# Designed miniproteins, single chains, continued (5): the designs that were tried, part 12

Each design is a single chain, and the fold is of that chain. pLDDT is the mean over its residues in the fold that is shown.

## One batch from the design tools (miniprotein)

Design m16410
Fold by ESMFold2-Fast:
Order: structure tokens, then sequence, then C-alpha cells
Structure m16410 (fold): chain A 62 residues (1-62)
């Protein structure tokens, strides 16, 4: 079974991906504003950070 840390990292990654999807939908519907462009950049960075953390934890579980 995965550790609590791995499960929390998987949940965090899923939430980060959902945030990114919501921002992309907003841009598609409302157009790209400087504010939405900055939110997109932050959301993409949050996803990359969560992916790196999950990868690190999974390597430690082996």
Amino acid sequence: SPSKEVLEAEIKLSLARMKLAVIKIKIKREGETPELKEELKKAEEEVRRAERELERLLKEEE
C-alpha cells in the first residue's frame, strides 16, 4: 500500500491539474488577460512542483 505521504502527493498533484484545467477553460471562454496569464504560469509551476515531489517520493518507496 502507498504511504500517507505518497497518497497526499497524488491528491496534491490531482488538485494542481484541476486548477490548471480551470484556468485554461477561463482563458478559452474569457480571453487571455495579464492576470489569467500570470495565474496560468503559477498553475503550470504548481503542477511541475507536485509532479517532481511525487516522483521523488515514489523512488524512496521502492
Scores: mean pLDDT 85

Design m16411
Fold by ESMFold2-Fast:
Structure m16411 (fold): chain A 59 residues (1-59)
Amino acid sequence: SALEERRREMIEKNRRTIEELREYLAENPDLPEYLKLLFEAVIGSSELLIERIEKKLAE
């Protein structure tokens, strides 16, 4: 359905954004460790949510 196509597009866009954030962290090794952990936790949580939605779409 159109709604499912929209959802897949949003997931793909969010995956790209997460990857860009991961690259930013990799390129900025001098960031404080607690900030790196915070960003990684946020990225990880978002990635897990996307995976869960994708699995639901595949059902």
Scores: mean pLDDT 79

Design m16412
Fold by ESMFold2-Fast:
Structure m16412 (fold): chain A 71 residues (1-71)
Amino acid sequence: EEELKLWKEIGDAALRIGENAYKQGDYELARAAFRAASTAYEKAYEIDPSFQPLADQARKLAEEAEKKARE
């Protein structure tokens, strides 16, 4: 319970940081933050499978930010 809550809170915070960074055009920070969110949601997924969509979304956002950072 506490562990699941911790990973969810870390993932949610990292996701918000990534979204804000992406909006500001800081794609390198956005990529790093979305990767952190993906990792945290993957940890949550190990405990609760309902977190798979969040982990997948964060991974996809990290890939999009990475592509933008290379431009």
Scores: mean pLDDT 84

Design m16413
Fold by ESMFold2-Fast:
Structure m16413 (fold): chain A 74 residues (1-74)
Amino acid sequence: SLEELLERFIAAVDTIIKDLKEQGLSKEEIREVVDRVIKLLAKYARDQYGLSEEQVKELEEKVRKHADELIEKL
């Protein structure tokens, strides 16, 4: 489901943010990497899962909002 895919993408982004922070990257550097990852995940969702434009946009926006909130807390 779209909800399960969202949960998987959030978990992946959470792991990446934590790993990059542990490596000593700045918030700005983490944001740059995460933005690229989110764009790749959105493309993957469209291409592999056949999601509509609206579904891809909603997924991307929700993942990005979650990532931004996590990075701000770092």
Scores: mean pLDDT 86

Design m16415
Fold by ESMFold2-Fast:
Structure m16415 (fold): chain A 58 residues (1-58)
Amino acid sequence: ALARAVMPVPATSEEELALRPGDLVEILEEVDDEYVLARNLATGEEGLVPKSALEVIA
């Protein structure tokens, strides 16, 4: 699914994906109730993102 970051997301570990508001991501997998595995479409980087930081658009 395609999603957009609605808030800044700091990467606090190597497993996390840093995002700026407005960044477009592809959701690759739902990991748990709090996190998804996503790819930043501009950079190609992959990592864990909190679901609360994303707005699903497609």
Scores: mean pLDDT 80

Design m16416
Fold by ESMFold2-Fast:
Structure m16416 (fold): chain A 80 residues (1-80)
Amino acid sequence: VTDEEIDEAMALIVAGVTLAVGKTIGFKEAVEEEIKRLEAKKDTDPRVPLMLEKLAELAEEKGLPELAKRARELAEEAAA
């Protein structure tokens, strides 16, 4: 297993957990809270950009385009 495969798997796990939480509290609230958690970790966890990209994909699927845009903007910042 490569580092890229591990990073992708971790990003998918984060998206999956957010989806499960969203079924209980609402997808907008779940995605918004996860973006806040990832933003707090963006300078210390190199996987944050990929996690934010997967979260943005989930947000688009659930009809939350403003949160998808925010997640992608943070992913670009974290990758720099």
Scores: mean pLDDT 76

Design m16417
Fold by ESMFold2-Fast:
Structure m16417 (fold): chain A 86 residues (1-86)
Amino acid sequence: MKKALDEAVKTIESDDEFDREVGLALLLIIASIAIKYFDKTSKEELEYLVEATRRAAEIAEQKGWHEDAQVLRDTAEELEKLLKEK
């Protein structure tokens, strides 16, 4: 999972709108899978996913993508709530 998350965050850092959408979609798909398979997702994987999602939100905010940044922040908050249950 770490390599896929690193690639997603790197893609969101792109100035190309298409690459940004791909990176955002990939990160959100990984997050949705981790939430769906919460019992099979390790604490370490959830911690890494939270950090990656928060980093992506900061990058989106810095680039002026405020709507994408908000979606990423909301996703990170949901993941943090799940992490507390581990």
Scores: mean pLDDT 78

Design m16418
Fold by ESMFold2-Fast:
Structure m16418 (fold): chain A 59 residues (1-59)
Amino acid sequence: MTDEEIEKLKKFLIEKYNIPELEADTLVQQLKDGTISYEEFKKILEERYNIPKEEIDKL
């Protein structure tokens, strides 16, 4: 995932789902550095933030 894609993803999470900036930043940085997998990242968005799976699949 590119730095541009990470910034776009972070902005999408903040603007569309009102995820706090610090939490969104932490999640996208963990995804970028490989601390969490992409599947784990999607699971966190669905379970913790109640984002519909259909919306997550578009990311």
Scores: mean pLDDT 79

Design m16420
Fold by ESMFold2-Fast:
Parts: C-alpha cells; structure tokens; sequence
Structure m16420 (fold): chain A 92 residues (1-92)
C-alpha cells in the first residue's frame, strides 16, 4: 500500500512535468512565430523562446527522473515477490 502510493505519486509527478514541458514547447513555438511577425521585437522574442525551450528540457529531465524512480520501485517489488516465492519452494 505505501509502495503503491509512492509509485502513484512518482507517476503523477512524471506526467505533470511531461505536461509542463509540452506547454513550454508550445509557448516557445508561439514566441518564435511572433518573432517572425514582429521584427522590432525579434531579439527579445527569440531570447524568450530559448528560455522557454531550456525550461522544457529541464521539465523533460524531471519527468524522466520521476519515471525512473517509478520503474525502480516496480523492479524492487518484483524482486521481493520472486525471493518470497523461492523461499516457499525451498520449504517444500
């Protein structure tokens, strides 16, 4: 139950960061489009797009890190279940 809660929290965190990355990528694309349409603001909008793209890369890295934690917890639980099964077989 406690491990199931931790697994769920890590998966939800990964999904939240994935969605944040998608939103930051969308905003960066809009800033690049506005830079093309507004030559007077081009440098400022391109700088904004780069900052948003860096934010997206950070969010993507966090999503991957939380997904990695979730995977490790599933693997640890599977290993414990296997070890318990082997102990039961050794008692027969």
Amino acid sequence: SKKEKELKENLEAAEDYRKAAEKLREEAEKARQEAAENPEKREELLAKAKELELGAEMAEAMAKAYLGKAKKEVEEEGNKAMEEALKKLAEE
Scores: mean pLDDT 85

Design m16421
Fold by ESMFold2-Fast:
Structure m16421 (fold): chain A 72 residues (1-72)
Amino acid sequence: MEEEELLEEARRLLEEVARELVERGEISEEEAERGVEAALGAMRAALSNEGAITKEEALELIREQIEELKKL
């Protein structure tokens, strides 16, 4: 449950950032969707490899993925 909850929160944050970037004309809607999917995949892989992680570590992963999404 914890990993699924963290991924759900991450998805919401990534979707929000992606929508903002699309509204600003920085990326296309298609690029936003691909970016969110890629970021979530990377985060899911990290969680699987590390097992139980702290909320602080999870937030750091979310921040890293949001930064990558902004580079699209």
Scores: mean pLDDT 70

Design m16422
Fold by ESMFold2-Fast:
Structure m16422 (fold): chain A 72 residues (1-72)
Amino acid sequence: MLAEALAEAERAAAEARRLAAEDPEAVVRGLRAQAEALEKAAAALRAEGRTEEAEVLAAVAERLRRAAEEIE
């Protein structure tokens, strides 16, 4: 479910902020790479007509990109 996926993404974002205290550049790079992978997966799901599942992945990707912006 979208809300549960976003809650997990929020947990991941909080953990990333903690790790960023040691190496913010590496953490930001990792978050952006993960968001890009999820965006590609969402695009593939949309092409298959699986719009609801694509929406979940796209929302998680957006949360990770925002976490990277918060750290940077």
Scores: mean pLDDT 81

Design m16423
Fold by ESMFold2-Fast:
Structure m16423 (fold): chain A 66 residues (1-66)
Amino acid sequence: MTKEEIRERALKFLDEAMKALKEGNYEKAIQLADEAISLAREAGDETLVRMAQALKKIAEAKLKNK
Protein backbone atom coordinates (compact mmCIF):
# COMPACT_ATOMS: atom_id res chain seq x y z
CA MET A 1 0.00 0.00 0.00
CA THR A 2 1.42 3.39 -1.01
CA LYS A 3 1.49 6.51 1.20
CA GLU A 4 -0.90 8.13 -1.31
CA GLU A 5 -3.44 5.29 -0.86
CA ILE A 6 -3.21 5.67 2.94
CA ARG A 7 -3.69 9.47 2.59
CA GLU A 8 -6.77 8.91 0.41
CA ARG A 9 -8.24 6.64 3.12
CA ALA A 10 -7.48 9.26 5.79
CA LEU A 11 -9.25 11.93 3.71
CA LYS A 12 -12.28 9.65 3.33
CA PHE A 13 -12.49 9.12 7.11
CA LEU A 14 -12.10 12.89 7.66
CA ASP A 15 -14.97 13.57 5.21
CA GLU A 16 -17.18 11.00 6.99
CA ALA A 17 -16.25 12.55 10.37
CA MET A 18 -17.29 16.00 9.07
CA LYS A 19 -20.62 14.56 7.90
CA ALA A 20 -21.21 12.92 11.31
CA LEU A 21 -20.40 16.23 13.06
CA LYS A 22 -22.87 18.10 10.78
CA GLU A 23 -25.56 15.48 11.59
CA GLY A 24 -25.01 15.93 15.36
CA ASN A 25 -23.56 12.43 15.76
CA TYR A 26 -20.62 13.57 17.88
CA GLU A 27 -19.57 10.10 19.13
CA LYS A 28 -19.34 8.83 15.54
CA ALA A 29 -17.45 11.98 14.49
CA ILE A 30 -14.86 11.33 17.26
CA GLN A 31 -14.41 7.68 16.19
CA LEU A 32 -14.01 8.58 12.50
CA ALA A 33 -11.62 11.44 13.36
CA ASP A 34 -9.46 8.99 15.38
CA GLU A 35 -9.26 6.70 12.33
CA ALA A 36 -8.32 9.69 10.14
CA ILE A 37 -5.58 10.74 12.63
CA SER A 38 -4.12 7.21 12.68
CA LEU A 39 -4.01 6.92 8.88
CA ALA A 40 -2.73 10.49 8.41
CA ARG A 41 0.17 9.75 10.80
CA GLU A 42 0.96 6.55 8.85
CA ALA A 43 0.97 8.61 5.61
CA GLY A 44 3.21 11.26 7.24
CA ASP A 45 0.72 14.04 6.48
CA GLU A 46 1.05 16.46 9.43
CA THR A 47 -1.49 18.92 7.95
CA LEU A 48 -4.13 16.18 7.75
CA VAL A 49 -3.29 15.03 11.32
CA ARG A 50 -3.90 18.59 12.60
CA MET A 51 -7.16 18.93 10.64
CA ALA A 52 -8.48 15.63 12.06
CA GLN A 53 -7.36 16.57 15.60
CA ALA A 54 -9.17 19.94 15.31
CA LEU A 55 -12.39 18.22 14.16
CA LYS A 56 -12.12 15.71 17.04
CA LYS A 57 -11.76 18.56 19.59
CA ILE A 58 -14.85 20.30 18.16
CA ALA A 59 -16.87 17.05 18.36
CA GLU A 60 -15.69 16.38 21.94
CA ALA A 61 -16.64 19.93 22.99
CA LYS A 62 -20.10 19.54 21.41
CA LEU A 63 -20.64 16.17 23.12
CA LYS A 64 -19.73 17.52 26.60
CA ASN A 65 -21.59 20.87 26.33
CA LYS A 66 -24.89 19.53 25.00
Scores: mean pLDDT 84

Design m16424
Fold by ESMFold2-Fast:
Parts: C-alpha cells; structure tokens; sequence
Structure m16424 (fold): chain A 81 residues (1-81)
C-alpha cells in the first residue's frame, strides 16, 4: 500500500546517499498516520522542492524515487481528509 511505497522510497534514498530526504519521507509518513495534515503538507512541500532540484540536476533516479514518495504521501493524506 501507500505506506509501504513511502517506506521503500525512504530506504532507496538512504541507499542513494540522501538520508536527509529519507527523513523527510519518514516524518511525512508519521504525520499522515497521526492525522497531522499541516505537518504532512509541509514535508510534502519540501519533497516537491527536492524533486524540482533533482529534475534540474538531471538526476532521473532520484527524481523517480521522490515522485513515488510524493504520490504515496498524497494518497495517505487523501484517506484522512
């Protein structure tokens, strides 16, 4: 499910040497699970900024992982709205 996809994306980011981005996903996932919509939206916003930077840098693998994480977190937030 969406939680599993978010966790897999965070693990992949750690493998890519991006632990700070992995932490943003983990915090966003925890906020979404707790129903903290505002906090989850803040982490989603930061991940969207990171995605924009990855696309500009031409890092296709990083961009794909970030897009997957963003979709998973958006799906989880839709369930609590």
Amino acid sequence: GAEEEAREAAERLRELGEPALAELIERGLEAAREGNVLEAEIYLGLLRIALGVAKIAGDEELAEVLERAIRALEELLEEVR
Scores: mean pLDDT 87

Design m16425
Fold by ESMFold2-Fast:
Structure m16425 (fold): chain A 64 residues (1-64)
Amino acid sequence: SDVERAALIRELRELAAYLEERDPALAQRVKDLIGEIEAGRISLEEAVARLRELVAEAKKRGLL
């Protein structure tokens, strides 16, 4: 839905902003995911799965 898509993009933008100075490479991966969602190249389900992977990677790196 448009509401779920907008909420996901907002969460990803907040994550990218948080990571920008801490891990610029991981921040870029989050920004790339936002771009894929906005371009309609990825499903909402796949986008949520990739967000979970990015969060897990951030935790592994001690960022979360």
Scores: mean pLDDT 87

Design m16426
Fold by ESMFold2-Fast:
Structure m16426 (fold): chain A 85 residues (1-85)
Amino acid sequence: MENLEKGRELLKQGKYEEAVKYFEEAIRENPDLAEAYVNLGIAYLKLGELSKASTAFGRALALRPDDPELRERIKKAIEEYQKKL
């Protein structure tokens, strides 16, 4: 959880490349942590790494297939990214 929280702090600070490293470490410690994949996907969206973002979101959905709240969070993240253009 420490690496997940540190990654979220870095996301808030706009330090997207550093946030990715902490989310990857959180996934190494707990590969079933869907929340880490959601945040990893958000960080990749901020970096313009759309393919990597899609892969991360897909893994989160695969881990939590019956979680409409997680699905809605991913949808909102993508919509927020699209609205910046």
Scores: mean pLDDT 84

Design m16427
Fold by ESMFold2-Fast:
Order: C-alpha cells, then sequence, then structure tokens
Structure m16427 (fold): chain A 60 residues (1-60)
C-alpha cells in the first residue's frame, strides 16, 4: 500500500532525526554519568525501532 509506505517513510525520517539528536546529546562533555547512561539506553532503543521500520519497508 502506497499510504502505508509513506507513513513508514515518515516514521523512519522522524526516528533518524531523533537518533541524530541523541548522538549530539551524548557527545556533550558536561553530561553527568546518569544522563550519559540514560542517553545511551535511549539511543539503543531508538536504533532498534529504526531497524524495525526499515524491516517493514522491505516487506512492502
Amino acid sequence: SEEKKKRLETLLKQEEAFIARLREAINDPSLSDYQRLFYEFALGAAELVKERIEEKLKEL
């Protein structure tokens, strides 16, 4: 479905933007150990979501 594909492409673009923001945040040397751990966890989760969206796009 073209509509389903467009929706997934939009979600992929949003997830890629989120990952980019998290990577920038992790590179901040002023982060506390707790903040760094949180961002590293969030980045890992976001990358898994991206992989799942890419997988679904390949199935269309």
Scores: mean pLDDT 86

Design m16428
Fold by ESMFold2-Fast:
Structure m16428 (fold): chain A 63 residues (1-63)
Amino acid sequence: PAPSPEAVELLEKAREAFKNGDYEKAIEYARQALAVDPRLGEAVRLLAEIYRKLGKEEIDLTE
C-alpha cells in the first residue's frame, strides 16, 4: 500500500525541477510518477501547480 520507491524518486525529481523553474522537466517527472503510482496525490497537485503557472497566458493574467 506504500507508494513505489520509483514513484517517490520521480516525484522528488519533479519537485526539484519545479523549484529550479524547469517546468517541462517537472511535468515529465510528475507524469512518470503518476504512471508508476496513480494514487500519488502529491504528483497530481504538483502537476496542477505547474499547469497553472504555464497557463497564466490563457487562464488568468492578473498581476
Scores: mean pLDDT 74

Design m16429
Fold by ESMFold2-Fast:
Structure m16429 (fold): chain A 69 residues (1-69)
Amino acid sequence: GKEAAELIDKAGVALALGRREEALRLLEQALSMATGEAKKLIEEAIELVKRGEDEEALKLLRQAAHLMS
């Protein structure tokens, strides 16, 4: 829904600013509201963030946000 998409957007901004812990907290909140393909994309993005693969994480988060818009 809109609220989850807004959380994903805020997480992307936090990640771009190097605020990894804030980004992960926001993604966990979005994940609690997500189902299906969007949930899978957010789970994969969280793992990419934990591995420092921020650009790939941002690509998946953009896809998840579109699905939840």
Scores: mean pLDDT 85

Design m16430
Fold by ESMFold2-Fast:
Structure m16430 (fold): chain A 75 residues (1-75)
Amino acid sequence: SEKFVEEIEELLEKAKERTDNETVISLLERAIEAARKGDLRLASQLLLAAGRELRTVSGDEELSKEVEELAKKIA
């Protein structure tokens, strides 16, 4: 869905402002590409991986929660 692509792009821009963690940025970019191709399962899995990285490595619980909530909506 184009709407999910836009929501992930908004999270990517927010992540770029809040972290320099290239793993988070890469996972969100890959989630956008998966969503564009209609692979919503892969998009959800990549968002969950990004949320985990945000929580465990970057310590950003708030952004982690936003990313994981979108993953649940997509799945």
Scores: mean pLDDT 86

Design m16431
Fold by ESMFold2-Fast:
Structure m16431 (fold): chain A 84 residues (1-84)
Amino acid sequence: MEEELERLAAMILRFWEEYGISDEQFLRQAKGVAETVIRLDPSKREEVQKLLEELEEALKAGDRASAARIYARLMQMLRDLTLK
C-alpha cells in the first residue's frame, strides 16, 4: 500500500519536471481530481479539502515532493471510487 503510493508520487514528480508543468497548472489539475472525488463521494469532502490545503502549502514552501505525494493520494482516492 505505502510502496504503491511512493511509486505513484515519484512518477508524478518526474512527469511534472519532464513536461515543465507550472505550480499553478499542477494545483488546477489537483483541484480537478479533488472535485471529482467529492462528486463521487461527498462524505470525503472534508478529507479532500484538507489534502488540497496541504498541497497548496507544500507548493508555497517549494516542496514539490510533498505536493506530488498528496496528489498521488487524491488519485488513489479517485481510483478506489471508480472500482466496482
Scores: mean pLDDT 81

Design m16432
Fold by ESMFold2-Fast:
Structure m16432 (fold): chain A 112 residues (1-112)
Amino acid sequence: IEEEVKKNPKDAEAWYNLGKLYYFKGDFESAIEYYEKAIEIAGEKDAEALYNLGRAYYAMGDYEKAIEYLKKALEIAGPKDALALKELSVIYEKMGDYEKAEEYEKKALEIR
């Protein structure tokens, strides 16, 4: 309870923005570190931070972790998050799981 009062929401946002900056620089390792810091401070309730963490893992070629974090983002944002569904489709296709890729692509197209 008192620990919550010590958490600054602006700190989580600052870490998240730093993660985005390093992602744009192509430093995906640092982007992952800063997104993980943002999630640590805010808790796993920030769907956008989880989504961007998943994308950073994808950019690193870690498809298993990319899928894990994108699925967590969907659990928080809801199963109709078109961006997360589309990204999952792309990653499953890269892994050769064409059935899962088609499933997520169809779900993303329904959300228009």
Scores: mean pLDDT 77

Design m16433
Fold by ESMFold2-Fast:
Formats: structure tokens, sequence, C-alpha cells
Structure m16433 (fold): chain A 70 residues (1-70)
């Protein structure tokens, strides 16, 4: 799986979390869990710590942008 595929999967899960979340706190709790899960997956795939941090930042950035639109 490529970094682009991981990020695209994460974005789809953020969209789902936003639709299902009851509050902003619930949303961020679920996003934190998502970031942890994807960081673990990326490490299993052999990505470096710097690349994993970049992926985490991109997921959080997307989540913030989507929440800001609501």
Amino acid sequence: MTKEELLEEARREVDRILAESKSEDDFWTRVAQLVRRFAEKARELGYSTEEIIELAKEIVRYAWEKLDEK
C-alpha cells in the first residue's frame, strides 16, 4: 500500500467519523484513535518515523478542515 492509498483511506474514515460523531470531543477522540491505527499500519509497511509523522499531520489537517466546514 502506498502513502497516497493510506492517506485516501484515512480521509474516507475521517468523513465517516464526522458523519457519525455526536460532538466535537467525540470527533477528535475518534480521529486520535484513527491516527494511532494508521501510524501502526504505516510502521508495519516499513515507513520511516518522519513519514509516519507526516501522515499523522495530514490526517489531522484534513479532519480540522472538514470540521471547519460544518
Scores: mean pLDDT 83

Design m16434
Fold by ESMFold2-Fast:
Structure m16434 (fold): chain A 91 residues (1-91)
Amino acid sequence: HMTLEEIKEEFRREFPAHYEDFLELLEKAKERAKKANSLTELLDIINDSSLEFLARLEADPSMTPEQIRRALRLFGAALLLTVEEVAKEKG
């Protein structure tokens, strides 16, 4: 399984034009997760972050559907690891 650092490097290599958005939305999700008080709130953060990132990717006409799916897969993996790390710090 890939670490968060490995996922970030993979994303930067494959999608350098979207890397700043990737990092921005991960940091925003991390800060929201620190304040979350339930599993439902964590799922809302994951859903909101994924939809926002999808919208930003779809705004790029150079991105193919295949590239969008790949970028979302990497972002989703990074989101889950980020949320899990926050949950461990709270426990």
Scores: mean pLDDT 86

Design m16435
Fold by ESMFold2-Fast:
Structure m16435 (fold): chain A 55 residues (1-55)
Amino acid sequence: MELAEEIEKAAREAKANEESIKAAYEEAKRLVKEGRLDEAKEKLEGVKYVAEALK
């Protein structure tokens, strides 16, 4: 794959990340309202860890 193809792939992944972030935020918000703060933190940290590992 050439750089042009990699750039398009990165752009597609960026859009997918926005959708994933919104879904995770909605789930975490629900967990916080239910008093499941630990589960909400784990879910958000999971997303953050994956983003760092992707580098």
Scores: mean pLDDT 66

Design m16436
Fold by ESMFold2-Fast:
Structure m16436 (fold): chain A 80 residues (1-80)
Amino acid sequence: SKLEELERLLEEGERAFLAGDYEEAKRKYEEALRLAEEINSPAIGPILGKLAEVYEKLGDLEEAAKYRAKAEELIKKAQA
C-alpha cells in the first residue's frame, strides 16, 4: 500500500540520516514528502521538519529555514 511505502521511505531516510548519508536522506525524505502529499498524510509537517535538518547538515541554511517554517506552520495547524 502507499502507506506502507511511505513508512518504508521514512525508515530508510532516518537510517541514512543517522549514518551521515545526508544526500541519501534528502532523496528518501523528498520521495516520502511527494507520497505524503499524494495521500494527504498528517506526516507532511514532520517530513518537512526532517528535510530542514537534512538541509542544515548539507550547509544549505536558507532552504533549511524555509522547510522549518513550513513544518512549524503545518504542525501548529494540525494541533489547532
Scores: mean pLDDT 86

Design m16437
Fold by ESMFold2-Fast:
Structure m16437 (fold): chain A 96 residues (1-96)
Amino acid sequence: MLSDEEIKELLEELKKVDPSLKLTLFANPQDAIDFYEEELEKNPNSAGLWFLLGLGYLILGKYEEAIEAFRKALELDPDNKLARYLLGVAEKKLAS
């Protein structure tokens, strides 16, 4: 599970990208994951959907699943700085 400090840092980074993500991912992260998985069945090459799936897993403390989703997002969009940052966060949590 993410600490309050890690959640605060994540929220500040997410606000720079899309403040509406806070309402969906933090209110009901499992429902968000289920929705993104269904959408990815229709569009498996969406870097944005893989990134959002990784965020949902990260919020739930599913660090291995978060790492795989962020890696897939970065394969499709290598310039996603936030995905690279959050991949590093998930890897540190798994290693700790």
Scores: mean pLDDT 76

Design m16438
Fold by ESMFold2-Fast:
Structure m16438 (fold): chain A 54 residues (1-54)
Amino acid sequence: SLAELRRKVLEAARRILAENPDLTPQEIIDRVAEELGLSKEEVERILSGEYPLP
């Protein structure tokens, strides 16, 4: 489900940031995407709360 996917993405991002506080947003997106087997674009869209990029 989308809600579970969003929860997983947010939890992974928080964990990665906690372990690596000096990472840029793009580096966090990259690591979350790699860990969950998602594209960087999908992770960015989820983290942006369904606001598509212009």
Scores: mean pLDDT 76

Design m16439
Fold by ESMFold2-Fast:
Structure m16439 (fold): chain A 97 residues (1-97)
Amino acid sequence: MSEEEAKELGLRAAELGARGTGEDGEEAGRLAAEAGESGGEEGAKAAGAAAMAAGASGSKEAGEAAERAGRAARESGGEEGEEAGRLGEGGGRNAAK
């Protein structure tokens, strides 16, 4: 996957997460994880944005998706990946309340 494709997936994931349903949040997490795993700074940024959107939806499924997206971004490495991981974990905790 190219950096441009990873960015596109991340934007789509963020749009889905913002819809506020559990199903959309779960799908957002999958797309964000794919973008994060594709590697590089753009993938990590996309994963972080999607994780925040999924967490903001407030559903359990969205929270789990946010954590999964953050972990995938962290595995891709770099400072952006680590930050995306923190955002995903925070989103998951907020959704679980």
Scores: mean pLDDT 65

Design m16440
Fold by ESMFold2-Fast:
Parts: structure tokens; C-alpha cells; sequence
Structure m16440 (fold): chain A 90 residues (1-90)
């Protein structure tokens, strides 16, 4: 089932993106903006565009926010992903 394969690929991408956002929150750098990543996953026909932004909250917590759009060309469907991760500064 093509839909099932694509949905599984979206879930895998979601897990990877969540891990990337968590990694950004744990980065030793004070603040960073990761500009949009655009790629085509040939295996699934997914087009991915996403951004990860990091900031330091007033309490010293580092906050990473990820926003991504995943479009499945074969299904004409789109998923929007949102993640937030927090880590205390050392």
C-alpha cells in the first residue's frame, strides 16, 4: 500500500526531525537559526521543507523550535510538523 509506505516515511521523518530539534536545544552554541532544508526523498517522493530556530529563555533554558512541511507528491497530501525541545544551559 503506497499510502501506508508514505505514512511510515512521514513518521520516520517526524522522529528524525524531533531528534534534530532536541539536538539543537542541547547544542553548546548560545543561539542559532537553521535555515530551511529543502530536499526530495526519491524513494518515497516526499518533498521536505523545514526550519529549526534556537533561543535562550530568560530562565537560562535553551529552547529549540522546529517547523516542517512534508508534501507527498504521489498522494497530493501535505503534513505540517511542529516540535519544541528545552534544555538547561550548563
Amino acid sequence: DERERIERAVEELRARYEAAVEGAARSPQPAAVTEGEEGVLEETGLVVRGDITTRVAPDGTRVATGEAVVRALKLGEEWRLHFEARAALP
Scores: mean pLDDT 67

Design m16441
Fold by ESMFold2-Fast:
Structure m16441 (fold): chain A 80 residues (1-80)
Amino acid sequence: SAEEEALAAARPAVERADKLYEEAIKILREKGDEESLKELHEQIGEKQRRLKEAIEAGDAEAARREAEEAARIAEEAVKK
């Protein structure tokens, strides 16, 4: 199905985003940076919502793009 194709296209970026997000949460929690942690949760939550919408619409390009943006956001948080 188009949804399965969209999910498959986004999968590598989703897996990378999930790993980076988990690492970012750990780092920010250890630093006690509650403000950055809250901001990260809000930004990633928005990207996860858009990713779900893109997958449900069967839009593989949009799904990959939203997943890559989520990975970038999490990566930037890890680098702080």
Scores: mean pLDDT 87

Design m16442
Fold by ESMFold2-Fast:
Structure m16442 (fold): chain A 73 residues (1-73)
Amino acid sequence: KATLTITAENISSSGSGTVLVNGKPVATVQAGESKTITLEVDADANVEVTVEGSGQIKLTATKGDVTFTATFT
């Protein structure tokens, strides 16, 4: 088992973004907000993290010792 930690920051001045994990919504981030979500996942599982909505969302995801960062516009 591993801990998946996702930090989503909406750096836009308007709009909102919804963070999804394996197609399931886990958080909605309003303009100027940041949220951190912690989930337990299987260590060897493939995890898909996506963002839907408007605005510019900076997303950082950490699973075990691996960290991924992306910005969605």
Scores: mean pLDDT 75

Design m16443
Fold by ESMFold2-Fast:
Structure m16443 (fold): chain A 99 residues (1-99)
Amino acid sequence: DYEKKIKEYEEKIKKDPNDGMAYRNLGIAYFKQGKYEEAIEYYDKAIDLYKKEGTPASLSHLPQIYFEKSLAYKKLGKYKEARAGKVYSLENGKSGGVA
């Protein structure tokens, strides 16, 4: 039940506005509902929070979130934005480095 999961993650974010995982999970839940614009907004927030945290563990989440964001752009027919996110994911997942 994505409706229940969305409410759970919204409550987590209300208690901890810096929970990057909760923002990513909201993005996934909205994507699964076909709400691709909302999914992208939450993926962007997760990316911003993980970049701000700046730990190797937090930064390790970025390639997968960029990939998830690229899939949402594909669903919207935004192929230029989708390709950029996919390329970023593939390059960073393969080389282990955006320094």
Scores: mean pLDDT 78

Design m16444
Fold by ESMFold2-Fast:
Structure m16444 (fold): chain A 100 residues (1-100)
Amino acid sequence: SLEEAKKKAIELFKKAADEILRLVEQGMTPEEVEEVKKRIDELLKKFESAKTPDELQDIFAEFANFATEIASRLPPELREKLVEIVRKAVLEFQKILDEY
């Protein structure tokens, strides 16, 4: 069950991260985009090393907090889109944990 939840959580994270990167590329400098990519890679490594459902929850909360911080640096239109991506990802992530 943990292996299945982890696989689904990583896939969900990758999809959300891809959508966030598309918005960040529209509203941030290339240097800021590179820092966001680096942070996404660090979070992916944390997900891959997670050994418990609690660790998956903590890492996903860290991702949501990071995404919210990035949203605050974007223009209002892009900010609202990023907030919606995060809201949807949080709901889908909770569903993954509830199934396992």
Scores: mean pLDDT 87

Design m16445
Fold by ESMFold2-Fast:
Structure m16445 (fold): chain A 108 residues (1-108)
Amino acid sequence: GSASATFDIDAGTVVVRVEGDGARATLKVENAKIKVLKWEGDGSEPVIEGNTVTVEARGGGLATVHLEIDESGKGAKLTLTLESDGKPGTVTVGAISNGTAYSATLTV
């Protein structure tokens, strides 16, 4: 299954937690740049392609990725997509949006 959400994002640290066996989270930023600071747990090395970061959880475990967002444009946005092929998956993102702490969770 797949799920997606888009929200406004401020500059700062974003923490992404992906759980599952082959659950794949993709984060795309608009009007901003993304940098991987750290990753840990049961996941693939995060793949960076332009303004997109992808991480996959493995073996039914939890992968955690710490990102830095710089706000280089007018009104930055983050699109979070979760995909999992026939298995349960969950992704949670913690960020700052419009000056306040924000959390989004997708489940498939």
Scores: mean pLDDT 81

Design m16446
Fold by ESMFold2-Fast:
Structure m16446 (fold): chain A 69 residues (1-69)
Amino acid sequence: SAEEYLEKGKKALDSGNYEEAVKYFEQAIKEDPNNAEAYYLLGKAYIKLGDREKAIEYFSKAMKLVKKK
């Protein structure tokens, strides 16, 4: 489930395994493409990887989903 992938991704982030966190959050988005939290966490993972451009892109997607309530 998307929730299970989010949980695994958060654990990877906490452990400094940022590339693994990205993979789990991408799986969460694949399971639920409207999950704003998954996009936000993917953005955080990209910040940790030094990819500011991708981080901004995913934060923007997360914000768009939250506002479309």
Scores: mean pLDDT 85

